# Designs tried in a protein design run: designed miniproteins, single chains. Part 110

Each design is a single chain, and the fold is of that chain. pLDDT is the mean over its residues in the fold that is shown.

## One batch from the design tools (miniprotein)

Design m3813
Fold by ESMFold2-Fast:
Structure m3813 (fold): chain A 69 residues (1-69)
Amino acid sequence: EPLSEEEKEAIRERMRRELRETLGMSDEEFDELLEALLAGDAERVAELLSRAMGMDPEEVRRQFAEARA
């Protein structure tokens, strides 16, 4: 089911709040991550988060999936 623009904005706001509070990401890094998330590019998401956190991409994907649940 494709998300409406309003639903995408709600997800964007929630994730921006959570990631800013948890990871301290820059606005540029967050925008890049958000675009990858909305595009469903799991590999890019893992790469960006792993780079920001200094973690293994597989572990980052696992942590992110848990946070979304």
Scores: mean pLDDT 68

Design m3814
Fold by ESMFold2-Fast:
Structure m3814 (fold): chain A 92 residues (1-92)
Amino acid sequence: SREQLLEAARLGPEAAANYILLHDVPVGEVQEILSPEERIAITKQLIHTYAVRTRDVDEMEELLARLEKNPSITPALMSELVARLKALRAEK
């Protein structure tokens, strides 16, 4: 729920990212509930948490492709996320 997402966000970006992944919270709801700064921090944690939990790097690439289509995602943020994905691939 909205209230549970807000409570998770108060605990920090990692807790909010875990809640979003566990409950498959739509991107639209995250955009409506959370500030732009919180969304940036949470998106970075989502990429990190998802890559750590998933054994399939292609699933991460599909997630990034979806984020690229979102006009609220800045080029600077996308560059940071791509760099993180490359670093995670190198940690094999």
Scores: mean pLDDT 66

Design m3815
Fold by ESMFold2-Fast:
Formats: sequence, structure tokens, C-alpha cells
Structure m3815 (fold): chain A 80 residues (1-80)
Amino acid sequence: SMEDEIQAAVDTLIADIDALTQAVREGRLSPEELETLTHTYRLVEELARRHLPPELYERLSAKIEEFLKLVEEYLERLER
């Protein structure tokens, strides 16, 4: 069903965010890649807020916020 497809898409996005979070923690991404990912996931969060069921939005937005916080802290450390 369309709901099952949306659930699968959200699960894939969460898995991708988990992998990217690990890459940030390991310092494997350039500042330019991190800036691009920040813009991309802010857009994803906005679209998710508008279009996803509340339960799926809550799960995805929590993962996006965790990722964006780590990116912000990592980039701030590089500027010091």
C-alpha cells in the first residue's frame, strides 16, 4: 500500500541518517558535504512536517534534529 511504501521510505531515510551520523562522529565528511547535507535535511524535515503522518514525522524529525545538532557542533569545532 502507499502507507507501507511511505513507512519503508522513512525507515530508509532513518538508516541513511544513522550512517551519516556515524560518518560525522568519525570525521569522514568535508565541511562542504556537511553544509550540503544540512540544507538537504532541513528541506526533508519541512516536507516531512507537511506530508507525513504524525508518528512517522516524529521519528524522522528526531533523527534529523540529532544529526543537524552533531553537524553544527562539528562545524563549530572546525572554526575554532
Scores: mean pLDDT 87

Design m3816
Fold by ESMFold2-Fast:
Structure m3816 (fold): chain A 92 residues (1-92)
Amino acid sequence: SVEEALKKVEEIRKKESDLATFLRKVGELIEEAIKEKKYEAAKELVRYATELLKEYVKKTESDKEKAEKMIKQLDKTEEEEIKLIEEMEKKS
C-alpha cells in the first residue's frame, strides 16, 4: 500500500504542473489512505508532499530568510500531521 501510494503521487507530480492542483490531489490521496486505515501510506504521502514543497520554496523564493522561515513552517506542519495520523492509528 505504501509503494502503491508513492507511485500514485509520482504520477500526479508528472502530470500536474500546477502546484495548487497537485497539493489538492495529494490531500485527497492522504484522506483516502486514512479512511482505508492505511496510516503508513498516509504518513509517507505527507513526507513526500513536504519534501516537494521544500524544493519548490528553495527554487522560487529568492529571499533566503523568507525561504528558511517557510521551510521551518513546513517541517513543523509535517511533524504535527504525522503525529495526528499516528494517534488515529493507535485508536483504530
Scores: mean pLDDT 81

Design m3817
Fold by ESMFold2-Fast:
Structure m3817 (fold): chain A 62 residues (1-62)
Amino acid sequence: PDAEKIVEEAKKFIKEHGSELSSEELSELLDEKFGEKIKSLPLEQAQAVSAEILAAANEYVK
């Protein structure tokens, strides 16, 4: 998937599972599920996608 789809899927995952998981568990699962896809993107898109996912995940940090 392209950058937009990765962000959409990650944000959906965070919304569905963020309240069920600890911040560490959420970060580990995001890295495992989306890390390879993000690394396959052009540098500019990878940085933007990572920033958006991090911002969304931070909403669930206690």
Scores: mean pLDDT 75

Design m3818
Fold by ESMFold2-Fast:
Structure m3818 (fold): chain A 90 residues (1-90)
Amino acid sequence: SFEEQISELKKEMEKLKKEAIERIKKAKTLEELKKIVDETLEELQKLYDEAAALAKKNNNQESLNAFEKYYSELLEELGEEANRKADEIF
């Protein structure tokens, strides 16, 4: 179902977030940190695009709006972790 597909995408995003945070914690240089962030954002964008395409196909703007809020909050959390690490390295 649509809800099951969105739920699965959220699980994949949550897994990517957790893996990215662990990689960020282990980064030793700003170059390594940038690579981790760039790779993570690229993968998260792919999952977001898939969710947006599913919502469009199902004409479900409400589910898309809820997913966009979740995505925004996840990006904010990753940004805070990356900024904290950058301050430690710099």
Scores: mean pLDDT 85

Design m3819
Fold by ESMFold2-Fast:
Structure m3819 (fold): chain A 97 residues (1-97)
Amino acid sequence: MEEEFNKAKEELYKVYDEGFDRILKAMEEAGLKTTPEQIKESRERGKKVIDKLIEKAKTVEDLENLIQLERDVTDGLILMIKGIEKAIENSKKAREK
């Protein structure tokens, strides 16, 4: 159980980091610019939230639920970024073309 808990904890951090990188790529593709400093600070803030969630987790199942939630949140944010990109493009075309 303890070894499984530690593996699930490591997987949650991995899913967070991979999800953050996917969000950054989606933002870059949408033409949204960020600085390396802003990226670092944002990632660190998110990890502090994950730390607090892990601190409250009592079982491997709690961590597995957090992993799934993190994946769902990441996918939702990527869809939102794509929606914003399309809205900005449509707005520019409506005003200037």
Scores: mean pLDDT 81

Design m3820
Fold by ESMFold2-Fast:
Structure m3820 (fold): chain A 74 residues (1-74)
Amino acid sequence: SAALETAIASAEATLAKDPNNADAWGLLGLYLEQAGRLEEAARAYERAIALMEKELGPDHPGVRKMRARLAELK
């Protein structure tokens, strides 16, 4: 839908300025999940998790939230 496309574009614009913004990758995953693009959503969540672990470490609460979300895609 146009609303989801706009949300995706917003997340992409944020990532263009700061590609290490894990929140933007997480939002991208959420919107792709809502669109039923589960494989693309999983990849976006994997990117968010990788970025958080690289920058903040695996104990960061955001990592736990993203892992839980990724697990729910099935």
Scores: mean pLDDT 81

Design m3821
Fold by ESMFold2-Fast:
Structure m3821 (fold): chain A 79 residues (1-79)
Amino acid sequence: MGKELIEKIREIIEKTKTDEELIKELEALGFKVTKNGDLYSVSITMENGLVISGSGKTVKEAAESLIKGLELAIKIGAI
């Protein structure tokens, strides 16, 4: 489950050319995208209630940070 989600996020990052398109695609997958000052945050709530998030200066950087969070959650057996 987590591995397929990571691959899907990477595919979206590669095919989207604007922050607006990337936000729409991420929200369509159930992610929440927020901006506070100069920082973007992307988060998802898993079926077990675990919240995984990433942040960055761009939506792309926030999504890449989220991928690292998902990889860690898989490694420790949280998802």
Scores: mean pLDDT 79

Design m3822
Fold by ESMFold2-Fast:
Structure m3822 (fold): chain A 74 residues (1-74)
Amino acid sequence: DQNLKNAQLAGDGVRATQREAGASDEAAERTAQSTRDAQLAMNELLELVKKGDLEEAKKRHPQVPQETLDLLAN
C-alpha cells in the first residue's frame, strides 16, 4: 500500500500543477494517471528485483535490459 500511496501523491501533485497551468480537469487527470501508472510500474520492478525474482521482472518489464536489472539488484 505504501507504493500505491506514493503513486497517488505523485499523481495528485501532477494534477494540481497541470490545473494551475490551465489544463482541463480531464487533461490534468489523464496526465496524473500516466504518472501514477509509471510510478507503480517502477515500484513493481524494484520489488521484483529486491525479491530476487528477476525472471518475473523480465516477463513483466521486457523492455528493461538485463544489465539494468543487474544494476538494480546490486
Scores: mean pLDDT 77

Design m3823
Fold by ESMFold2-Fast:
Structure m3823 (fold): chain A 90 residues (1-90)
Amino acid sequence: MDAFKEGLIELVRGLMRADVRRRAQAAGLSQADIDRLVELVDALIEENRQKLEDLLNSNKEKNPIDVVNKVMQLLYPGVLALYREVAAEA
């Protein structure tokens, strides 16, 4: 059970990192800023780990893709804030 939860969190991490890199590259950010943004996304996931575990523990959905989408929705506002901060000299 713990391995399944960790697997879902790591899948979300991979998807968020890929999305962030793609969007930051499209926005013309430097490689150094893209790398920093990816590190900030990793930190955001760890900062929200308890909320993610609570969501996974209370989750009634059996489809892993639907679970991943819910986790991403929880993290999305924080990721948008990080984008704005990095784009504005953060």
Scores: mean pLDDT 76

Design m3824
Fold by ESMFold2-Fast:
Structure m3824 (fold): chain A 99 residues (1-99)
Amino acid sequence: KIEEIEKLVEELIKAIQAGDLDTARNLLKQYVELAKELLEEAERSGDKETIDKINKYEDKVIEAFKEAGLIPPARVSSILRFEKEFPYVKIEDPKVLPL
């Protein structure tokens, strides 16, 4: 749910700022999985407020990566499109995630 994704984003940003890349990688996986589920549900129901909130969370995550000098992760919408195009590549594979 939306409170769960907000907490994951906070923890992910803290891990990035602390230089704890292993924790950041695991939190990024959890964030992407939850964000995909929420985004698909919101798009199906026409819940524009939830879509806007997810986009703002993505912007915060991308900015945190940039400020830390890391390559920012792809947006969840891009990850969904990528997984559909390349179903043999899984998000749980650390080589797929930019950490």
Scores: mean pLDDT 72

Design m3825
Fold by ESMFold2-Fast:
Parts: structure tokens; C-alpha cells; sequence
Structure m3825 (fold): chain A 59 residues (1-59)
């Protein structure tokens, strides 16, 4: 669904920011993935957001 797609996009952009050394962009996309996780009503979107957070190093 749209939220799962946005979560995957956030993970992709986070990975790109990590490769580029762009800490501000990495933080932005990490926050976006967290917001999707908190607001998601589907398991698919929550799993996509969690995966995005892992890839962006959101620990």
C-alpha cells in the first residue's frame, strides 16, 4: 500500500544518505520511517518501516 511504499522509499533514501555521508538526510529519512511505523495500520507498512530503520542504522 502507499504507506509501505513510502517506508521503502525512506529506507532507500536513508541508505543513499549513509553512502554519501549525509548525516542530516539520514536523520530525516530515519524520522520518516519512525513516523510511518507509529501511524501504520497494516503489518506490511510496519514491517517496511522497521526494515527501513534497520538499513538507515536507526539505533
Amino acid sequence: GPMAEEARRAGEEGARALRAGDAAALQHYGNKAKEIYDTAKTEEAKEAALEGLRKAGGG
Scores: mean pLDDT 78

Design m3826
Fold by ESMFold2-Fast:
Structure m3826 (fold): chain A 106 residues (1-106)
Amino acid sequence: SAAQHQRIVRIARVAREELETLLKNVELAVKSKDLEEQTQAMLKARMSIEGLYEGADEIGKVAPDAAAQLRSLIDKLRDAVKKGDLEAAKKYAAQIKAVLDQLVAA
């Protein structure tokens, strides 16, 4: 329905904003030499991961296969973030964006 499509568009927009915030915080955590700044950046990155899972759960109410794909990619992104692997985080963020773009185009 048009209402379901508009809901997906809104969730995808919020998820893209969460991914941008996440990548900025992972980069800050990896590049910073200040322990407090590293700790705060990693906490913010963790909150963005939680927001992405919430978005995937909402998508799952109307598109369960796409939500399962998103959760799998978010799991990989979460693991990259835990390791401080900025390049892997960028890769999985781009793959999540691609899935969201396909959902919006459908």
Scores: mean pLDDT 90

Design m3827
Fold by ESMFold2-Fast:
Structure m3827 (fold): chain A 66 residues (1-66)
Amino acid sequence: GMTRVTLPTSLEGKVGETVTGTATVEQDGRRSQTTVEFVPTEAGTYVLRLPQGDGTESSLTVNVSS
């Protein structure tokens, strides 16, 4: 089967705080959700990319304040 992960379009975060978002996982027409987490080390705009094995990718933009 084919697995595809769709990240949320944008999140807001703060330096040193855990940023949590919900990702949608789609496999063989079934959908489920999982959490994505990271702790930003500096202010700015982060783009998280998740490559899929078929050459496509999902991306998430996180705007981080200090």
Scores: mean pLDDT 72

Design m3828
Fold by ESMFold2-Fast:
Structure m3828 (fold): chain A 100 residues (1-100)
Amino acid sequence: KVRVGIVSETELTVEWAKKLAEEDPRLEVVASIPNGHEEKKQDELISKKPDIVLVLDASEVIVKKVEEYFKSQGVPVVGVVNPTEESLKKALEEMVEKFE
């Protein structure tokens, strides 16, 4: 299973993304952080050893900043700005395809 970390602005978005990821038997959510703009919280997520991190936010600037941090730590990342069910499902499939 692909080990997924989830980072979002809100707890509701985290829970939504977790539910969709858990529907795919190829994915395992190992950590999730709401209000995930703090590097200390991001480091805690990295300590759970995700294979890839999903970053969800309404702001492209925040998504890119969080993506750059995870990339700097050597962790693959997929960012989604203003996530919809369609864009989130597409991102989850992209994460699986990276580890085929």
Scores: mean pLDDT 81

Design m3829
Fold by ESMFold2-Fast:
Structure m3829 (fold): chain A 66 residues (1-66)
Amino acid sequence: SEAAAKEKALKEIEEVLKKYNELMGPQAQRRTESTLIIAEIRSLESLNKLLKDLQEEVQRAMQELS
């Protein structure tokens, strides 16, 4: 169902944002809170795009810090 897919996407976004917070610190904490609020009102397609964008940002941050 769409509800189940949206719930899964939100959980994955939350997990990616936790990793991002660990890497980037207090600036990322503010972004995490804002992103989660916005995510609750977005469509499934928008959530999937957000997840992909965040995964790419975390990947880039990890490469920069490694």
Scores: mean pLDDT 72

Design m3830
Fold by ESMFold2-Fast:
Structure m3830 (fold): chain A 96 residues (1-96)
Amino acid sequence: NIKLSMTEEQKKIIEEVEKILNSIKPPLSEEQKKEIKENVLKALQAIEEKNYEAAMEHVKKAVQILKDAGYPKEAGKLEMVLTIPIALALIQEALA
């Protein structure tokens, strides 16, 4: 159940990232979308490994791509979506 719950949480985060990227008009290039998604997946993997420093580095890279593309509002939304799981993981570790 714990593994299933964690997989569902990661799925929800990925779905929210997809919604943010799909809301952008004109749309991002496929290369930009791929790079953002790759950094999101690497951030989620780093959270699993409890490497929060690496997770934050990948978050910053994904957010910077959106800022450089001219979408600072969407960059802010992406940062919130990715930072909340890191904060929750740190709280859970403190309660253990």
Scores: mean pLDDT 79

Design m3831
Fold by ESMFold2-Fast:
Structure m3831 (fold): chain A 88 residues (1-88)
Amino acid sequence: NALLDFYTLIYASKYGNLEKAIKEAEKLVKDRQKSAEIARLILEGYSDEEIAKRLGVSKETVQRIKENLDKAIELLGEERVKALLDKI
């Protein structure tokens, strides 16, 4: 589960606690396919409001994924993040 592992890594870096990181990552990766699609649309430049409407998710969910993507791009670079999303 590349997306769950990825969020777990981000939260582990933030909290310094692996158990807490896993628990928080699982809460965000409730729908792996939909989360990956949200992430792709963010990278393509769609607005949070348009993504929320198109995929039937909350604007808060889109913002949370965007924050995680920004941190991911800082750690891994945009090309690697896109490659990981394409595998989902």
Scores: mean pLDDT 72

Design m3832
Fold by ESMFold2-Fast:
Structure m3832 (fold): chain A 110 residues (1-110)
Amino acid sequence: AEKKEEEEKEKAKKKQEELIKKSQETQAMIDEFQAEMDELVERAERAIEEVRKTQSDELASELRGRLAEAVQQAELLLGEGSRNPEKAEEYKEKAIELLRRVVEEIEAAV
C-alpha cells in the first residue's frame, strides 16, 4: 500500500516538473523568436522606408504587405512548433528562414 502511494506521488511530481520545464522551454523559444523577428522586421521597415523615399509609395505598400504576410506565416510555423515540442527547434528555424528570405528580398528592392 505505501509503495503504491509513493510511486503515484513520484509520478505526479515528475509529470508536474516536466510540464513546468516544457512551459519554460516553450516561453524561452517564443522570446528568442520574438527577438529575432523584431530585428528582421526593423531591417525590412528600414528598406521599405528607403523604397518609399527613392522609388514609390505604391511599391513600399506592396513590400509592407509582403512583410506582414511573412510575419503571419512565421508565427503560424512557431505555433506549430509549440504544439510539437520534439520538432520545435526545426519549426522555429523554418520560421526565421522564411522571414529572413522575405526581408532580404525587400532589402534587394532598395
Scores: mean pLDDT 81

Design m3833
Fold by ESMFold2-Fast:
Structure m3833 (fold): chain A 80 residues (1-80)
Amino acid sequence: MSIGQLNTLSSLADIGLQLLEDGKSPKEAAKEVLKLGESLAADGVKGAKEMGKEVAELVEKGDTESLRKLRDQSFRQGTV
């Protein structure tokens, strides 16, 4: 995967987690993540729509473990 795609997926997962921690319902948090993914896709980020959908499904399920794994994968890969 490109670093840009991994970074987008991680950022969407982090935002989804933050929305859940801020007390938004899983359904509302998932809608916000979907909207963000669509906006990024409109701005030319390839695959952002599909990544937004994948993250939104995890958010709607309340699967915080999978969301943390997606966030941490990008952080762990780092620059080096």
Scores: mean pLDDT 74

Design m3834
Fold by ESMFold2-Fast:
Structure m3834 (fold): chain A 68 residues (1-68)
Amino acid sequence: HMEELKEQVRRAVEIVLRLNPDASPEEKRALADRVLDGLLTLAESQGYKITEEEREELRRIVDEVIAE
């Protein structure tokens, strides 16, 4: 379910950023993008079909977490 994936992405990015509190904005972006890519790859390997619109929504969630 997309809502579950959104929650997983938010939590994973929050955890990675929490573990790297002194990272620069550039480093935080790179870490968050790596986490998102990993989760998307895993979801697709499990048979989830992620649309471009859904991918954009997940990227917006990443942006929100980084901006905090």
Scores: mean pLDDT 81

Design m3835
Fold by ESMFold2-Fast:
Structure m3835 (fold): chain A 72 residues (1-72)
Amino acid sequence: DPKAREAARLAMEAVGYAAQGDYDKAIELSEKAVEVATGKIRELAQKLLDAIKQGNLEEAARYVKEILDLVA
């Protein structure tokens, strides 16, 4: 699914920016992941966005892994 893979790509980039301390860019990319995603991937993208907003990179990385497992 091209939209699922695009959401996964955006989620990975979001965590990468958050890890670099660029939370504004991380939030922007996470919001885009939520916009393009559907179903379970959208639920996980929303949880990723919430984790990034809270500065919880461990939880954010866990949600990205769950998204990747669904698109692999």
Scores: mean pLDDT 86

Design m3836
Fold by ESMFold2-Fast:
Structure m3836 (fold): chain A 66 residues (1-66)
Amino acid sequence: AVEEARARAEEAARRLAAALPDPQAGETYLKIVEAEVRRAEELPPEEAVRLLEGIADNATRQADAL
């Protein structure tokens, strides 16, 4: 549930960060994802899962565009 969605979001974010040509951009992106994960944890479980899956989907689409 939430733990699986969080793990998926973090994994997708790490892949995108590693693929970015600028290491500073990757670090900044990961900090943004960490903040969004914290916000998701303050929401009801169903809404948290939705936001976390959105993060994973966005990271995957951005990596595909590289």
Scores: mean pLDDT 80

Design m3837
Fold by ESMFold2-Fast:
Structure m3837 (fold): chain A 90 residues (1-90)
Amino acid sequence: SLAEAREQLSAVVAALSQIIELNPDERQQLFEQAREIVLKGSEMIANGESPEEIFRALKEGLRKLLSLVTDPRSQAILQEQIARLEEAIA
């Protein structure tokens, strides 16, 4: 549902905010990537894209971000959010 897509986007925003806080030295790069993920998700919701397409787009963005972080806590947060989106797609 659209409500579920908004809830997942909100959870992703919260996770991204935590990751940016945990990685002050990479803050600008991570903020730019996070902004791209959030804007794409918001645009897809506004355009009435399917929840499955929205979740796949968010998951792809988080996977790309996962390749940029070395902090174990950040990796765990991203992996948990990816898993939740994967469950929502299934």
Scores: mean pLDDT 86

Design m3838
Fold by ESMFold2-Fast:
Structure m3838 (fold): chain A 83 residues (1-83)
Amino acid sequence: MVPLTPDQVLEMQRLLASEKVENLFKGTNFEDLFKPSEVVVNGIMDDKTREYVKAFQILYNLKVTGIADEETFTALKKAVQEQ
């Protein structure tokens, strides 16, 4: 799998910091883990971004890699768009 570019990671981090993604985690086992204020929107895969990527992958039954890949990014955009 081709990893995301820094620009795509930046877009993903903006989605993770959004109220729409926060709403996806409300009522789930990850509600207390997911804090949008802790997402740094800088295009770098830091430990916090990786933890949130893993939580999203578990929630949406994707492979739990913690890697920001095309499959994860596409699923995240679709989940936000379908709200």
Scores: mean pLDDT 75

Design m3839
Fold by ESMFold2-Fast:
Structure m3839 (fold): chain A 122 residues (1-122)
Amino acid sequence: MSPLERVIEELKELAEKEKDPEIKKKLDEVIELLQKVLEGKASVDEAVEAIELLGEIIKKVVEKNPEAAPLVVGLALSAALAIVETFKDPRVIEAAKRLAEFVRPINPDLADSFLAEIERLE
């Protein structure tokens, strides 16, 4: 199973258990976009949108359910890395770098490790 397939499965489990309607809607939207990336059907604009939605999900989870933040952060960074590896586009790389800034207040070491991986792909 690919890393992205695993992330999609785990995000679906989170969406089914999520009680906040705003977070659940964003999880459902990002799952649909990630499925398109996995199937090779996503545009660059859809890849950027997926990464931006992951950042919005992290922000909302930190505000409303901070105990779930480490799991959501791990899934979001794994998805973003898979998207960057799939697309050779500076806009996707830039979106991933912005995602790391949403992670920084939660886990600065993880944000720095992720940025180093993204820089390796440049």
Scores: mean pLDDT 86

Design m3840
Fold by ESMFold2-Fast:
Structure m3840 (fold): chain A 75 residues (1-75)
Amino acid sequence: MDEEKIKIGEEFQKEVLKEASKLLEKGENTDEAHQKAVDIAIEKIIKKYPDLTRAEIYDAFSLYSRHLAKEAAAA
């Protein structure tokens, strides 16, 4: 259960970073690029996982972030 959510959170972060990088290369402001990248990433994740809501994607990202922090502290 949590492993699937962590995986979705990881996919979301990768899409945000990928889209933000593209927008920054086009000369967008950092804050604007990140906001647009988040919206694009959410749309892509919903297309791939149509049963997920925007709120559930944010919850998955929160779980992924906490998982990374916990693993970093343990390593």
Scores: mean pLDDT 79

Design m3841
Fold by ESMFold2-Fast:
Structure m3841 (fold): chain A 88 residues (1-88)
Amino acid sequence: MEEEYERLKEELREHMERLELPEELQAVLLDVLDKLWEAKVPLETLREIQRLLLEFAEKVKDVEPNSEEMFKLEEELGEKIEKILEES
């Protein structure tokens, strides 16, 4: 279980590094997974959330950090994650 989670986290990290995302944004997205893992969210649900985080990373790679556009995309991501957690 822990090894599977570490692999899931590593896959997200490697993808974000490949996209050359800012380190601050990478840390925020990884922290989302860590917080959910600490909250004992099932691994299968974490895989769904990882997919959303990967899609978010692809969308924001060219967006300025701390911009209004970034805040809107972060809000949308939060709403999508919350919906998955409610349905789980």
Scores: mean pLDDT 80

Design m3842
Fold by ESMFold2-Fast:
Structure m3842 (fold): chain A 77 residues (1-77)
Amino acid sequence: MKEEINKAALEMAKELRENFEKALEEMLNSEQPLEEILEQLDGLIEGARELAKQGVENAGLLAEELERLKKALEERS
């Protein structure tokens, strides 16, 4: 299970890195309130960091990509 989660975290981190601008534009063009999107990102970042503490090393990479996305959203909103 942890090995599968670690692989999924790596794939998600790579996806966010490669498609960063598209993910950012999608969130900015969302009908969801920005505050709600930021709260969801905070939850995902916290979850990824907890997984990293539990030994899911690639979850740390995912958390960094999510934090980068959150910062860009805050700067462009």
Scores: mean pLDDT 81

Design m3843
Fold by ESMFold2-Fast:
Structure m3843 (fold): chain A 83 residues (1-83)
Amino acid sequence: SVEEQIEKFKLWLEKLKEMKETFSEAEKEHLGLTDPSKPIEIKVVLGGKEYTVIVSPDTPAEVVKEELEKAVKEGKSEVDLRT
């Protein structure tokens, strides 16, 4: 379900935040983490639709989950948490 996909994304984001410092430059490029001074842009597919999630390194994964659930409910394709 979309709810299960959002929860899985949250868990992946938590793991990504813990492991980002161990990534090689090639891995950072693949994941869109090549510029640590810039917001992180992540694309996720939920229910066959692509969503763009823009986060700072300090954005809590729980907040990302809540805002992504809201975006899916409201028919939005972007979640911007750069505040």
Scores: mean pLDDT 69

Design m3844
Fold by ESMFold2-Fast:
Structure m3844 (fold): chain A 100 residues (1-100)
Amino acid sequence: SEEEETLRKLITYVDDLIEYFKKEKNPELALQIFEYAFDAIIAKMRELGLDEEAERVEQIRDEVLNRINTEQPSNEELKKLLIDGAKRVKEILEEALKRL
């Protein structure tokens, strides 16, 4: 189905995003890409009618950004927060795919 194809593409996109965060040496660029990527994922999930799942992704985004702002993490800790956030989004997408 169109929903299944789009969810599979989003999962691939998130896998690519995780690999990018592992390799990126510039934490400011990684953070900027995180914000843009998460906004794009949220928008696409809403287009699919996955409003509850999109809300969970927004909560993950806001949690990660708040932790970065309040904890002032090292570059290594920041990358871990971005990667862990993206992994949580992947789990949401995989669960949505299983429900189809």
Scores: mean pLDDT 90

Design m3845
Fold by ESMFold2-Fast:
Structure m3845 (fold): chain A 71 residues (1-71)
Amino acid sequence: SGARDAVLRAARAAGVDPDAPADADTAEKVASELEKRGDHSAAGAVLVVAAEQPGLTVTEAAEAVSRRLGL
């Protein structure tokens, strides 16, 4: 999935562990990196997923973003 891969690539670039909790601070770091890459849709979706689904890992949040965007 393009959106899942974009989120995981942004997380890696931001120094975020894919097995770490996708808390608000982590989601903001990943969203900021996605914005720098021009992926505004995935950036917004990461923030929404982290707020609506507390307790997901970064990888699980990336999968939820993929489902949310259909990508």
Scores: mean pLDDT 87

Design m3846
Fold by ESMFold2-Fast:
Structure m3846 (fold): chain A 80 residues (1-80)
Amino acid sequence: ATEEAIKHLEEALRLAEGVPRVQEAFRKAIEYAKEGKYDEAIKYVSEAMTIALRELPTDVAVRVGEHGKRAIEALKEAKA
């Protein structure tokens, strides 16, 4: 579950290349997920997705959003 979440977050981080605020939020989410701080990780994923909708082209933002949603799902499974 945690490994799946990190994989999706790494893909989202790669897609957000060139937008530092989105990349920073996803890096923090990955860091918290690796530490087992799932609630903090989920908060940073949600923040990154919100910034992505404003800063990324629509097609890229949709793909980032799908990876973010799957990451949140996997983080919730890891927490449960």
Scores: mean pLDDT 84

